# Designed miniproteins, single chains, part 31

Each design is a single chain, and the fold is of that chain. pLDDT is the mean over its residues in the fold that is shown.

## One batch from the design tools (miniprotein)

Design m1065
Fold by ESMFold2-Fast:
Structure m1065 (fold): chain A 70 residues (1-70)
Amino acid sequence: SDRIRKIEQMRRSNEETRKLLTDEVNRLKEKVQKGEASPRDVTMLLLYQFFIDSTDYIIERLKEKLAELE
């Protein structure tokens, strides 16, 4: 159905965003481990972790809706 298709597209988009955020978190964590992190890098790391958590919440809600419609 069109509803299922739209929810699947939203899930895919959020999963793609999560991957990009995870790549950035890993890059920033490497900077922290090397002692090269600025205060801004530490702030961005915390913000990206929050965004990943928010994205995970959205993905789980979308998966639940898809399971109900299947």
Scores: mean pLDDT 87

Design m1066
Fold by ESMFold2-Fast:
Structure m1066 (fold): chain A 86 residues (1-86)
Amino acid sequence: SAAVDAALAALRAALTAVAREEGERLGISDEEVEAGVERALAAIRRALAELPPAEAAALLRELAAQAAAHPELQAALLALADAVAA
């Protein structure tokens, strides 16, 4: 789905921004930050493949609720949930 692909791209950008900010504070390399982002996206893609759409959307909304400190990440997770549920 083009909508799911676009939402995943936006989620990658939001995850990368959060991970880079935390990585700079902790002295983590850009390579380790990128690896962490790829692991998070792989876990999300696996959930999308293994779960029914409604259950995957519910999981993404729960993750968004936990990401309240990062508004752009929260928005990206909610957008992906909406794209998956459509």
Scores: mean pLDDT 86

Design m1067
Fold by ESMFold2-Fast:
Structure m1067 (fold): chain A 56 residues (1-56)
Amino acid sequence: MDEIIKAAEEALAKKDYEALDKAISQIPDPRLRSLFASLMSGMRLREVGDQVDKEI
């Protein structure tokens, strides 16, 4: 589990949401899996929006 969470954190730092999604699917705890999926969706959408606003 810790190794999977570590991989998810690394993917978040690199903004590699494909790797993050893969790590989430490997989490055996359904509550943690749901939490990370919601965080990924929210962070991805909001971070992309913030980056676009700052670059424009």
Scores: mean pLDDT 67

Design m1068
Fold by ESMFold2-Fast:
Structure m1068 (fold): chain A 65 residues (1-65)
Amino acid sequence: SVSKLTAALLLAIGAEIDGVLVSVKFEGNKIRLVYRGSAPEAEALKKEIEELAKEAGAEVEFETV
């Protein structure tokens, strides 16, 4: 749903502003999230964003720098 996708996007943007994520990119129905190394905060956020995006039918990709 649009509501679930919006929640996922807001969480990702908030995490970028807080410095938990290095960058966030949106490509149509795909969200790309970049973080540095293995961060426990980023791993927890990854799971939450993936759940919300899955309900919205969107794809999420995570990568480390």
Scores: mean pLDDT 70

Design m1069
Fold by ESMFold2-Fast:
Structure m1069 (fold): chain A 107 residues (1-107)
Amino acid sequence: SSLKKRQEEINRLIGRVLRRIGDQLQALIEARRSGDKKAIEEAEKALDKANLDGVIEIAKFSDDPKLQAAAKIVEKAVKAGKTDELAKWFRQGKSIVEIAEKIKKEE
């Protein structure tokens, strides 16, 4: 059925996102073990980007038009090099919708 295919596509997307996040988390753990401050900073930025990219991809694949619209706004800000600011808001517990609304107000 179309519903079964949709669920399988969602499961594959989630699996890819979790794998990318897992790889970046492993890199951060290795960087922290090395004690190299620059390596730690680069790994933290890579993990933040992987988290944001994953949330954007899942939201874009959602059937919720509000999540899809928010994902496009946040994706554009990531492409504009604002990953550090966006990741900070995400770590503060803001949803992708709240982050998109904040982007619209602050530009």
Scores: mean pLDDT 85

Design m1070
Fold by ESMFold2-Fast:
Structure m1070 (fold): chain A 79 residues (1-79)
Amino acid sequence: GDPDAPVEVDLINEVSGNKQKAVVPRDVLIKNLEKLKELLPDAKITVRLGDRSAETLEEARQLLLEAPPGARVEIKIEK
């Protein structure tokens, strides 16, 4: 797929209590998830795309690479 394709992100960060919505390129989102896991190794990160979900970085990467342009993605960060 196109790695620069935009995706709509709903971020739910339960560690900070913040909720955010953004439109980001797919590759930027993947890089940001990798960085978040490095900074918060004990945090549970769940990525959801429609009826599919991923709880590991590798599964999340594959899920995001298969997402169509303009797809809605939910990211939940838990302690």
Scores: mean pLDDT 79

Design m1071
Fold by ESMFold2-Fast:
Structure m1071 (fold): chain A 87 residues (1-87)
Amino acid sequence: SIEDEVKKLLEELKEAVEKKDIEKAKEIIGRLSQLLSKHLPEEKVEELERLGLEVLMAMENNEPIEKQLELVERLGKAALEAIKEAE
């Protein structure tokens, strides 16, 4: 299901954040955006892309890991809620 694919990508993103792998995090966020664009309205995709950019900015600025993971959780919650609403 799309929820399972999104959850898998979010777990991979969390791992990339924990490893401080910005290149991998960018790749995963791009894949998530492509997946969501097939199922969600453009307005919701843009909102989720902004949350993804906040994750990348927090990584680039060497924010505390707890803050970076909190942003990943915010992105994940928003993405899963948007999918549920679209069903």
Scores: mean pLDDT 85

Design m1072
Fold by ESMFold2-Fast:
Structure m1072 (fold): chain A 94 residues (1-94)
Amino acid sequence: PLPEPSENLIKLVRRFLEPIDKDKDGVLTKEEYPDVERIAAVLRELGVEVPDDGTIKVEHLARAVFLLDTDGSGNITPLDVVRFFSLLDLRAAP
């Protein structure tokens, strides 16, 4: 299996989700973000296993960012997370 994302990466992704994650539970639902189905589709294309209900967890986003580490160094920066969120068109609520 693919290596798991680090705890630091999971925390970083959670931090970027905080403005969107209404429940602060590390889970995105369609009630919190209308485009969650589109996000789920992108994650599946990147090889991330996402539940059929389209519920996105911090761990799913962290794994996708990990898979996009272009230099393979394991050195994932806040800029990598910002770029990934921009790709998904994830915007901070107001």
Scores: mean pLDDT 67

Design m1073
Fold by ESMFold2-Fast:
Structure m1073 (fold): chain A 83 residues (1-83)
Amino acid sequence: MLSLAQLMTALGITFAGMDYAIKKGDEAAYKNELELFDALVDEMNETDPELTLEMLKLFKKTAESNGNKDLAEFVEERIKELE
């Protein structure tokens, strides 16, 4: 029963955590954050698919800006899966 705004905030924090884990070389932390991100994306998509796609589009651009190409490609695949 998190509000949509709280889900958006959690997604943003989790995505930042993935980028941070990569920069630290903490592969275990990265995988944990990525799994949580995927679950949050699925939950948010069931609530508001249009907003979820917009958020993912923003995250892809953010990952690219941070030089995290693998993460950007992962998010692009998620966008495709969710329509």
Scores: mean pLDDT 81

Design m1074
Fold by ESMFold2-Fast:
Order: structure tokens, then C-alpha cells, then sequence
Structure m1074 (fold): chain A 67 residues (1-67)
């Protein structure tokens, strides 16, 4: 669920406003998602940046979960 994604993301990012690509991959792994799909959607939502906002990170993880 989105709530579970937010909880794990907050744990991995230590409550930071921004999320790195590596932190997102770690969240995907902890959620049992494909880390390569999570990385793909991270790049799409960030337009190739190395960091995302928390909402961008959640969007990328939700896309990875649904595919």
C-alpha cells in the first residue's frame, strides 16, 4: 500500500525531504519490489536527477509496484 511505502521510505531516508537513487533502491528491496523497475521510474519522475522529493520517490515506487 502507499502507507507501507511511506513508512519504509521514512525509515530508509531517516526523515529527509529528499531521497537519493540509492535510498529508493533500498526501499524497493525492503518492499520486495524489482529494484531495476524502481530505478527506471525514479529516472522518469526525476527527469534524470540523482535525488527526488519524497512525493517523487513515492510515485516511482508505486509505479514499480503496479508493473
Amino acid sequence: SEEEIREILDKVSNGKETVTKQELIKVAEELGLDPLLARKYFLEVTNGKETASREEAIEALLKAKEK
Scores: mean pLDDT 80

Design m1075
Fold by ESMFold2-Fast:
Structure m1075 (fold): chain A 70 residues (1-70)
Amino acid sequence: MKYKLEIEIEKLEDGTYKGKFKLYDENGNLVAEGEVFGESKEEVIKKIKAYAENVLKIPLENIEIEVKEL
């Protein structure tokens, strides 16, 4: 089973980052979406990964991650 996680990262004027994410199952159904903020691109990605793994209980090895920088 493979999920697809699409992350759009935007750098804000104050130097912080906004990440929008959409998580799709193997059939292309949207199963989760949201926004997170962080001090760095790495922090935003880490928060989204932690949400998928610890809240949604999806192993990271089952997630294909695509990051788009705006």
Scores: mean pLDDT 84

Design m1076
Fold by ESMFold2-Fast:
Parts: structure tokens; sequence; C-alpha cells
Structure m1076 (fold): chain A 89 residues (1-89)
């Protein structure tokens, strides 16, 4: 049940900041910090690739945004129906 809920919230993480807090708490409690870090790394990597494709440099992204900030940009982009670049601009 919690594992199924975690998977659903993981998908929803890309859609809202509210889901982020629940995913983080659930993943850490049920699967530990390593599972949370793996999930975070995958989302950050996917977001970075989108941002690079949209015209931002990898160096700029790495220097100016933390993983948490990149996830925040993803949530905002989905909620506002904009690209990540449009949120950053």
Amino acid sequence: EEEERRRRLERDLALSRQAFDKVKETMIKEAGEEAYQEFLDRLVEAARKVMVKEGLSEEFIEKNFTPEEILDLVYRARLEKKTIKEIVE
C-alpha cells in the first residue's frame, strides 16, 4: 500500500510541490534516504536534459540550481503549463 502510494506520488511530484513533501517523507520512512536520493537524481537528470535542450548550459544549471531548486522549477512548469526555461526567465 505505501509502496504503491509512493509510486503514485513520485509521478505526481512532477505536477506539484505538495506531492514533493509526501514523496520525500514516504520514501525516507519506507525505503530510506538512498531510495529518495536515487529518485531525486533521476528527476534532476531528466530536468537538466530538458533545460539544456531549451537553451540553458549544463554549467549554468549546475552552478545556479540545487537539485531541490530544479525540482521546484519542474513543479512550477507543470502547474503553470510552461517550459522550465520560461519559469527561469
Scores: mean pLDDT 68

Design m1077
Fold by ESMFold2-Fast:
Structure m1077 (fold): chain A 100 residues (1-100)
Amino acid sequence: SEIKELAEEAVELLKEVAEELDLEDLIRQIDRIKKQINEAKTYEEMYEKLLELEKLARQLYLEAQRRNASPEVLELIRRTGELLKKIKEKLEEEIKKQKE
């Protein structure tokens, strides 16, 4: 699934940043969400996990700012946010097509 591939890319980008900042709790939450996205059987299940991932991305951005992370790290989180928005829009379209 293109949507699953894009979601996995977003997970990998967020994990890279969380590892760079040594945020063990966020790394664990990202790994949990990655597994749940891979195990998702419906677009609705995947959408819920995407919302959790967006929340983690926001937390990661705020933590990175507080730690005075490099501009490259902040840009990586911002670009991941843009990717998550694109995935969300694709999921919303697929869910809408399935509504009776």
Scores: mean pLDDT 84

Design m1078
Fold by ESMFold2-Fast:
Structure m1078 (fold): chain A 61 residues (1-61)
Amino acid sequence: DEARTAIVQAANDGIKLSATQSVDEVLAIARKRLEPVLDEATLAGALEAIRGLVEQAKKES
């Protein structure tokens, strides 16, 4: 559950940051936050999901 909580927090923070920062900047922050908690495969999937959410948030701004 620690991993899930970290992913949810990173996604929420990414959506908030998307108002002022680029997709790549938001993903770099999310990666740094999640890297110590997730294995490589789970991290890749989580970052792809967060990227989609951030891109959608920017499109709807």
Scores: mean pLDDT 80

Design m1079
Fold by ESMFold2-Fast:
Structure m1079 (fold): chain A 80 residues (1-80)
Amino acid sequence: MSREEVDELVDGFFLGAKLAIAAGEGNQEEVDRLKAEILAMSPEAQQAALAGMHSVAAATRDPEEKARIQAAIDELEAAL
């Protein structure tokens, strides 16, 4: 992969992680904004974003926050 392709995958992963954190917090405005950014990325970066979200979900201990993160993952997967 080129450097630019690797950078996009890294950006996708961290955008996904930010989306998961925002979803866990119940910040729907930030979720909608980050989701729009991820949907504008390449399919490979979108898959990296899902990986970032799953990473945050796995690290989340609060069951209510984890449920909100999982709902956001399901919504993003449905939009891809």
Scores: mean pLDDT 84

Design m1080
Fold by ESMFold2-Fast:
Structure m1080 (fold): chain A 97 residues (1-97)
Amino acid sequence: ADPLAESARREAERLRPQDPKMADYLTDAADTLAAMAPQISPQLLQQAQQQLDYSLQIVDNYAKRNNLSDEELETLRLRAQASVAVELAQQLLEQQR
């Protein structure tokens, strides 16, 4: 979960000047993942990894078709990673309800 938590934190820092509320939301998701890391099942980690792999494939295909710069590609990859981090955090919280 550490790489996903870090991606959520990096996206939060990138968004903070434009969207402080979204940045706080992403920071809360990263904090949730860090706090609940010992409770993440291997099956849930595998599902998150599969979701990340598919999301990154979509990003890479889009970047190739649109001739995106390395900076634009890295921003889209970071967004995809942060989105997976949020979904994993939400699933962990749902399991505790």
Scores: mean pLDDT 85

Design m1081
Fold by ESMFold2-Fast:
Structure m1081 (fold): chain A 59 residues (1-59)
Amino acid sequence: MTLIEEMARSTIRGGLDGGLSEEQAIETTATLLQGMFWMSPEEAREKAEEMLRKVLEER
């Protein structure tokens, strides 16, 4: 896993565990990726959606 993928997965997992909806978890994660890694909004959302799918498959 890259650092970006680990941070995204951790943020999604924490958001869902904290009671956020899937859409809220995606939005929160995309915002984090934009701020920390200078990703575009489109790239950040795509990565957040990818990691959400993986988290849901594992849990």
Scores: mean pLDDT 80

Design m1082
Fold by ESMFold2-Fast:
Structure m1082 (fold): chain A 94 residues (1-94)
Amino acid sequence: PEILKGFSPLVDKEDYEGVIERFKELVEKRVPLPSLPALAFAVGWALYKLGKYEEAIPYFEIAVDEGTRLYGEDHPFVKEAKKLLEEAKKKVGL
């Protein structure tokens, strides 16, 4: 997952909160469809890293649904988003 790999190393809590804040602004400004799966995944991953697993679930669901529509179910991005969605669900007992 390109977003997880590029975002993961050395990003602290402040950067995770910044990603979440930026996504909310972009959604309010009508984010283009091609960037929506990637942005949803980034927010979901940032919430996951902050331990906010329940809050991360809907963002991973958006990443899976929109990513499947744009890239296809077998795309590496979609497979990773599904993996993290299931991991987040397990963390909250779903």
Scores: mean pLDDT 71

Design m1083
Fold by ESMFold2-Fast:
Structure m1083 (fold): chain A 55 residues (1-55)
Amino acid sequence: RRTVLVDGVSVSSLEELIQHIEDHLKATGKAPKTSYGTPSKKLEEAMIKTYVEDP
């Protein structure tokens, strides 16, 4: 299965990852959101890495 972890939270797709980031943005009022089109392994990996390393 394609379950990934974002800040310790399980995410099953890039869309869920984007939604999680948007929820965080709404809560904090910063952390600029990133828009992307179709999910891909490379993009998903990069987003997770960025979010986890520089949350």
Scores: mean pLDDT 51

Design m1084
Fold by ESMFold2-Fast:
Formats: sequence, C-alpha cells, structure tokens
Structure m1084 (fold): chain A 70 residues (1-70)
Amino acid sequence: MREELEEALEEYAEKLSKTVPPEIVEELREIYREAVDAYLASDDEAERQAAGEALMPRFRKLVEEALAAK
C-alpha cells in the first residue's frame, strides 16, 4: 500500500517537474507524504477522510502561491 502510493507520488512529481520549479515539487511531496502518513495511521475510514480534508487548506495555499508566482 505505502509503496504503491510512493510510486504514484514519484510518477506525479516527475510530470510536475516539467512545469513547476523543483522547490514547489518538493513541497507537494511533503504534503503528499503527510497525507499518506495520516491516512495510514488510522484504521477508521472516517478518521482517514478527516485527515485528508485537514491537508486541503495547505495544498490550496501552495497551489495559489505557485499560480501567483507563475
């Protein structure tokens, strides 16, 4: 499970690296890893859903900053 998610992250990061700076890619990697860690820390589906939703504000802020910086 975690290995599959890590592989998906690396594929996604490789595609992003063609259009965004490496520092933004690294921040997205960190957010994704935190999301995966929170997701896998609980056996409760509702808790996993809540953990994912809690990370959305950080993800939105990063995307907004990246778009503003262009």
Scores: mean pLDDT 68

Design m1085
Fold by ESMFold2-Fast:
Structure m1085 (fold): chain A 64 residues (1-64)
Amino acid sequence: DEAAVEALKAETAARLRALGRPETAEGMRQGMDTLAAAGASVAQLRALAERELAEVEREIRQKA
């Protein structure tokens, strides 16, 4: 489902940019495109996105 992948990429990139990580946002968009082309499901891509967001949020909290 290309539309679902595009929506997830946009949402993930926006959330990462809001956390001050535009380079991570771009890296995730590219990584998700590669994985989707390799046959990854939307659920698998969402799990990867949530894992990356959780790691970024953890790093931000630890720096405070």
Scores: mean pLDDT 82

Design m1086
Fold by ESMFold2-Fast:
Structure m1086 (fold): chain A 74 residues (1-74)
Amino acid sequence: MKYAEEARKAGEEGMKRAKEALEDESLSAEKATGEALRGIGDGLGGGLEEARKAREEGDEEGAEKAREEALEKG
């Protein structure tokens, strides 16, 4: 079930980027928040893209799990 694992990694990377943006003292609060939201959005989008690939391959169960991982971690 590779697609679910890749979706989970995408969400984790998005959250890591969000945390790094919020901890970056060189950014204003507004810019840090914007970068954090972008990171979260990119992680969710990446996970949903893996779910879409699984569906195109005919792996409906893999697609559902990838979607759940993306929503859980993004």
Scores: mean pLDDT 71

Design m1087
Fold by ESMFold2-Fast:
Structure m1087 (fold): chain A 66 residues (1-66)
Amino acid sequence: MIEEAARRIVEEASTLDYEEAVRYLQGVPGIGPELARKIAELIQAGDLERAVELLTRALREAVAAL
C-alpha cells in the first residue's frame, strides 16, 4: 500500500539528521525540494503522522499521473 511505503520512508528519514533527511526525501520519485523540506521539518518536530500523511498524498498524486 502507498501509505505503508510512505511510513517506511518517514521511519528511515527519522534516523537521519535534517540535511540527510531532506536529501533522502528528494530522492523519492514525485517529491520536490520544497515538499522534502516540509516533511523533514515535521519529522524534526516529532510529528511523524503528519509527515506520513503529506508523503502519502504526494505519492498518490505521482501514481495518479501515470
Scores: mean pLDDT 81

Design m1088
Fold by ESMFold2-Fast:
Structure m1088 (fold): chain A 64 residues (1-64)
Amino acid sequence: GPAGERAARAALESTHSAAAATAAQGAIDVKANPEQLRAAGEGALRTATTGGARAAGEKAIDAA
């Protein structure tokens, strides 16, 4: 029903947020340069739909 369709759309946004958070964590793990860390962290924060994604973005920026 419509509620399921809205949940599916939210899941796609969550998938994009999770991908950006994974990229931010990856940048931290490989000790990327400060520019890469800030770019990945900013991307994760801009797309964040969860507290976990926001935390990943904030950690990447803090690591820069």
Scores: mean pLDDT 82

Design m1089
Fold by ESMFold2-Fast:
Structure m1089 (fold): chain A 79 residues (1-79)
Amino acid sequence: SKFEEEAKASPSSKEKTLELLKKLMEDILKNNPNEALKEAAEIALEYIELLEKEGDSKKALEEMDKKYSEKGEEIEKKL
C-alpha cells in the first residue's frame, strides 16, 4: 500500500505516517459534505499536530480528551 511504501521510503517512518494522516484529514475537510465527519477530521488533525509537537502519544491524547470530550459527544450525535 502507499502508506507502507511511504513509511519505508522515509528516514523517519513515523513522521511520514503522520504526514499521510494529515493529508487524509485535510482531504476530508475539503471534499466531504458531512459536517460531523469534517469536525472529527479537524479534531484528528489537532491530535496529529500535538503528537508531532510533544512526541508522546499519551500526553497528546490526554490534552485532546480534556479539550474535546464534549465536542466528541456532539459529533457522535450527528453521525
Scores: mean pLDDT 67

Design m1090
Fold by ESMFold2-Fast:
Structure m1090 (fold): chain A 65 residues (1-65)
Amino acid sequence: RVEPPPLFTFSWDPDVTPEEVGEALTPLLREWQERLERGERLPPLHVEVSRDADGRVRITIRPLP
C-alpha cells in the first residue's frame, strides 16, 4: 500500500496565528474554487496538523485514497 505523497506542506514558527495560516492557504482555496466553478471534480482531501520538537506548526495536505 503506497501512501499518496503530500500535495502541500507548510511550516510556521510556534507563535503563528490562525490568520497567517489562512493567508498562506488563500491561493490554494482560490484555485480549488475556480476548479469547482469550471465543473471539475475535486478529490477528497486529508489535512494533518502536527508540531515538531522545536514547536513549529506543520500542516500537510494529502489526497484521500
Scores: mean pLDDT 71

Design m1091
Fold by ESMFold2-Fast:
Parts: sequence; structure tokens; C-alpha cells
Structure m1091 (fold): chain A 74 residues (1-74)
Amino acid sequence: MSVVEQVKAELDRTMADWRAGRISDDEVQARLQELIDRAMAITDPQQRQQVLDLILSFQQEFVRDQAARDAAAA
């Protein structure tokens, strides 16, 4: 499995775990920080950018889902 495929699989699992209520918002942020740290260690600029794009897409979805949840509670 490539680093890009591995990160995608980890992001997919993280979102599924969060949506199922198995992990907290803070745990999602901790996992994202680990993935960002891994991305910054990638020497190939194309692979690094692909990983960062995956993380950014996840972050945008997560923030939108959080905001929708918080708005429903407010």
C-alpha cells in the first residue's frame, strides 16, 4: 500500500469512527495532526501534495459536520 493509499484509509476510518460516536472531536484532531506530521516527512512533492489534499478535504468535511451539529444544538 502506498503512503497516499494508507493515509486515505486512515482518514476514511477516522471519519467512520467519529460519525459512529466512537471517537471525540479532540481524537479526530489528534489523528489529523499525526497525518500532517507524516505528510511533512514525505520527500516526494507530488505524494506530499496528494496527502495534504486528502487531509484538507477531510478537514473541510469534518468542520462542516461539526458546525451543522453545533448549529442544531444552539
Scores: mean pLDDT 82

Design m1092
Fold by ESMFold2-Fast:
Structure m1092 (fold): chain A 95 residues (1-95)
Amino acid sequence: SEREKELIKLLEEIKEAYKNGKLEEFREKLSELADKEPANDLESPYMIALRMVLLILDNGQKPELVFESLAEVYREEGKEEVAKKAEEIAEEFRK
């Protein structure tokens, strides 16, 4: 779907920002991702998961965990193409 294409593009931009050491851009793009899905409300399971992954990053956890968590959220929403892209990015960071 068009929406899933937009999310996949944003995931790629988030990945590139992190790889290039642009941590502020990385955080800003993660916030943009949260604004797009699911209902743009702070109590949604997606927003809870996203806040958890941001806390993981702030406490020195590995970036691959962020993308693994996003993949689980998108899979639960039935957005399999987006979930697959997030899993591919997580695998890239494990190497």
Scores: mean pLDDT 73

Design m1093
Fold by ESMFold2-Fast:
Structure m1093 (fold): chain A 81 residues (1-81)
Amino acid sequence: DYEKKTEEAFKELLEEIKDEKAKKKMEELYEKFLKAVENGDIVEALKYTKEIVEIAEKENADKKKIEEFKKAATLLMQEKA
């Protein structure tokens, strides 16, 4: 299930983030991402994925965990397209 894999990858990525404000923003963006995917709005889903990645990179999250989240999100978007 790509949704579960994406959720797991997101949670692992979120654990890398020490700043609570950044974590909360990423969680808000992830909720928007899921809603966009559910609505088949792949353009919006990709936009939110990029914003999550940008926050994670700014917060010095592990590159491998960022890549795992990107891969899972991309597969989920492709499945719903």
Scores: mean pLDDT 86

Design m1094
Fold by ESMFold2-Fast:
Structure m1094 (fold): chain A 93 residues (1-93)
Amino acid sequence: SVTEEILVNTVVTAILAFLSGDTSILRAEPLQKLREQLAALSPAGKTKVIQAVEDFTGLTLSEQDRTLIETGNLLELDVRLGVEDLKNAVERV
């Protein structure tokens, strides 16, 4: 639906902004709003959000990473993606 598409786009925009260094979403009210929006998404909507994060990061997300995205646990997600990026950098040396 149009409403679902708007919700997906809103959530994707917020998460990608965070992954690009915008930490304003970590404030209590914006973070709670993001979590409510994520909880309101259909399974198909959640899949679209996960796909957008994979496309943006170039990473294949684990089941744990997908759960962190779906529940809006952005700080834990950031730590996990940072560790994976460091691992990939070391493997290229």
Scores: mean pLDDT 80

Design m1095
Fold by ESMFold2-Fast:
Structure m1095 (fold): chain A 58 residues (1-58)
Amino acid sequence: MDKTRESLQKEVDDSPQRIEELRQRAESLTGSEKAAAYSAMQIEQIARDISEELLKKL
């Protein structure tokens, strides 16, 4: 349980930085690569939301 809680908390804490890094990368890209970077940002946001929900239920 504790390892899972710490892993989920780390994901929540690290996610905003990962999203910001992806956003900055997207700004330097064009076309399909830029779209892929934005998709990666959405995936990170979903992962953060899932991690928060799991922390709430632990």
Scores: mean pLDDT 79

Design m1096
Fold by ESMFold2-Fast:
Structure m1096 (fold): chain A 77 residues (1-77)
Amino acid sequence: SEAVELLRRAIELARQGRVDEAIELAIQALFLASHLFPPTELIGRILRLIGLQLDKASPEEVAAFLEELLAELEAKL
């Protein structure tokens, strides 16, 4: 799954402190997997990612959220 591969890459980037790039890839992964989410859930996940970027969240906090997102995506596949 391309969306799973993008999220795994995003987690790796977040762990490297490349938070902005990680969030961009995570949003791309969500768009690719948009059919797996109700619209309200999809919007909520995207807004959370944008919020983490605006708040300059730690790499650890971003990676943790992306790992939860990956588990959610894998459960829907």
Scores: mean pLDDT 85

Design m1097
Fold by ESMFold2-Fast:
Structure m1097 (fold): chain A 67 residues (1-67)
Amino acid sequence: VKESLIEAILGADKEKRLDLLRDVIRNAYELGVPKEVIIEALEEAKPYTSPETQKLLDELIEELKKE
C-alpha cells in the first residue's frame, strides 16, 4: 500500500499532474489507509520529487497531521 502511494506520487510528479496528488491522497484516506501510512509515503517520496511537488507534499503532510 505505501509502495503504491509512493509510485503514484512519483508518477504524478514526472507527468506534472499535481492535480492528481490531492485526489490520490484523498482516495487513500477514504478507503481506510491509516493516516500514518499516508504521511510515511509522502515523506519517503519527497526527496525524489521536483521542488514544486515537494511544496505540495509538505502542505498535504501538514493537513493530515492537523486531523
Scores: mean pLDDT 77

Design m1098
Fold by ESMFold2-Fast:
Structure m1098 (fold): chain A 77 residues (1-77)
Amino acid sequence: MSKIDALSKKPVEEETSIKGSELLKKAPEMKWVKEEDVYHIKDLKTLLEGWESLDYSKFPEELQKIYDALKEVLKEK
C-alpha cells in the first residue's frame, strides 16, 4: 500500500527553504522575519555558524533562545 522508499528520500533536502511563519512559530523574537517570506536554509545555517564562531555562550539570553530555536528548525535538514 504505502511506499517507504518515496517517503524517506525526498529531494527537497537539496533546496530546502523555510517559511517565515514557521520560523516565527519557533522563535517569535526574530523581528526581522516576515510570515509571508521564504528563507533559504543555507542562509540560516550560515548565520547559525557565524553565531557559533562568536562564542554564542556570551550572547544575551534572548539571542541564545533564538539560536536554540533556529538550531532545532535546521537540525531536520
Scores: mean pLDDT 64

Design m1099
Fold by ESMFold2-Fast:
Structure m1099 (fold): chain A 100 residues (1-100)
Amino acid sequence: SPQFERLRELLSEVADILNDSIVNNKPLTEEQREKILELLEEAARVAREAGTPIHLRMAEVLDETIERLKKEKDPKKFEELLLETLKELQELLLEAEREE
């Protein structure tokens, strides 16, 4: 579906930003953190618009993570939370692809 491809694009962009930080052993900048939040908020919107049970589950995970990330002041904890969330979303995205 167009929503599935858009979700893949958005989550891939988030993963690329995070991976660049990890590979270069540099903390995420404030601009990178803001960009990540923007991408995750768009991903949550796309998942809600798709409206299947698995997409709605993805939207719930995204909404919860966005709220936690906005409150997280520690850059390392931000990265850890984001990495765990991306792993969970990747599993849900693979399940969504199987049900298309």
Scores: mean pLDDT 84

Design m1100
Fold by ESMFold2-Fast:
Structure m1100 (fold): chain A 89 residues (1-89)
Amino acid sequence: SDTVKILEQTAQKVKELILQGASLEEILDILMEEAEKNKDNPLAVEGIKELAIELSLYELFEPNASREEKVKYLEKIANKIVAEAEAKE
């Protein structure tokens, strides 16, 4: 589905940003841009917003997490969000 493709591509973009050492603020700006680009797809926007919330909470509770740990958390949350979007379609 277009929703799953959008969410997978967004998660991949965030993964690349984390590996490049991007700040949470830079990642959230990109997530906001991806949500705006996909505003006509409410399920994709919902998933992007959930991803932004989960990454923000992870930064608050695990501020010293390595890039590897951040990527593992991203992959766990992204897989959950994609599965939930597939179940709604």
Scores: mean pLDDT 89

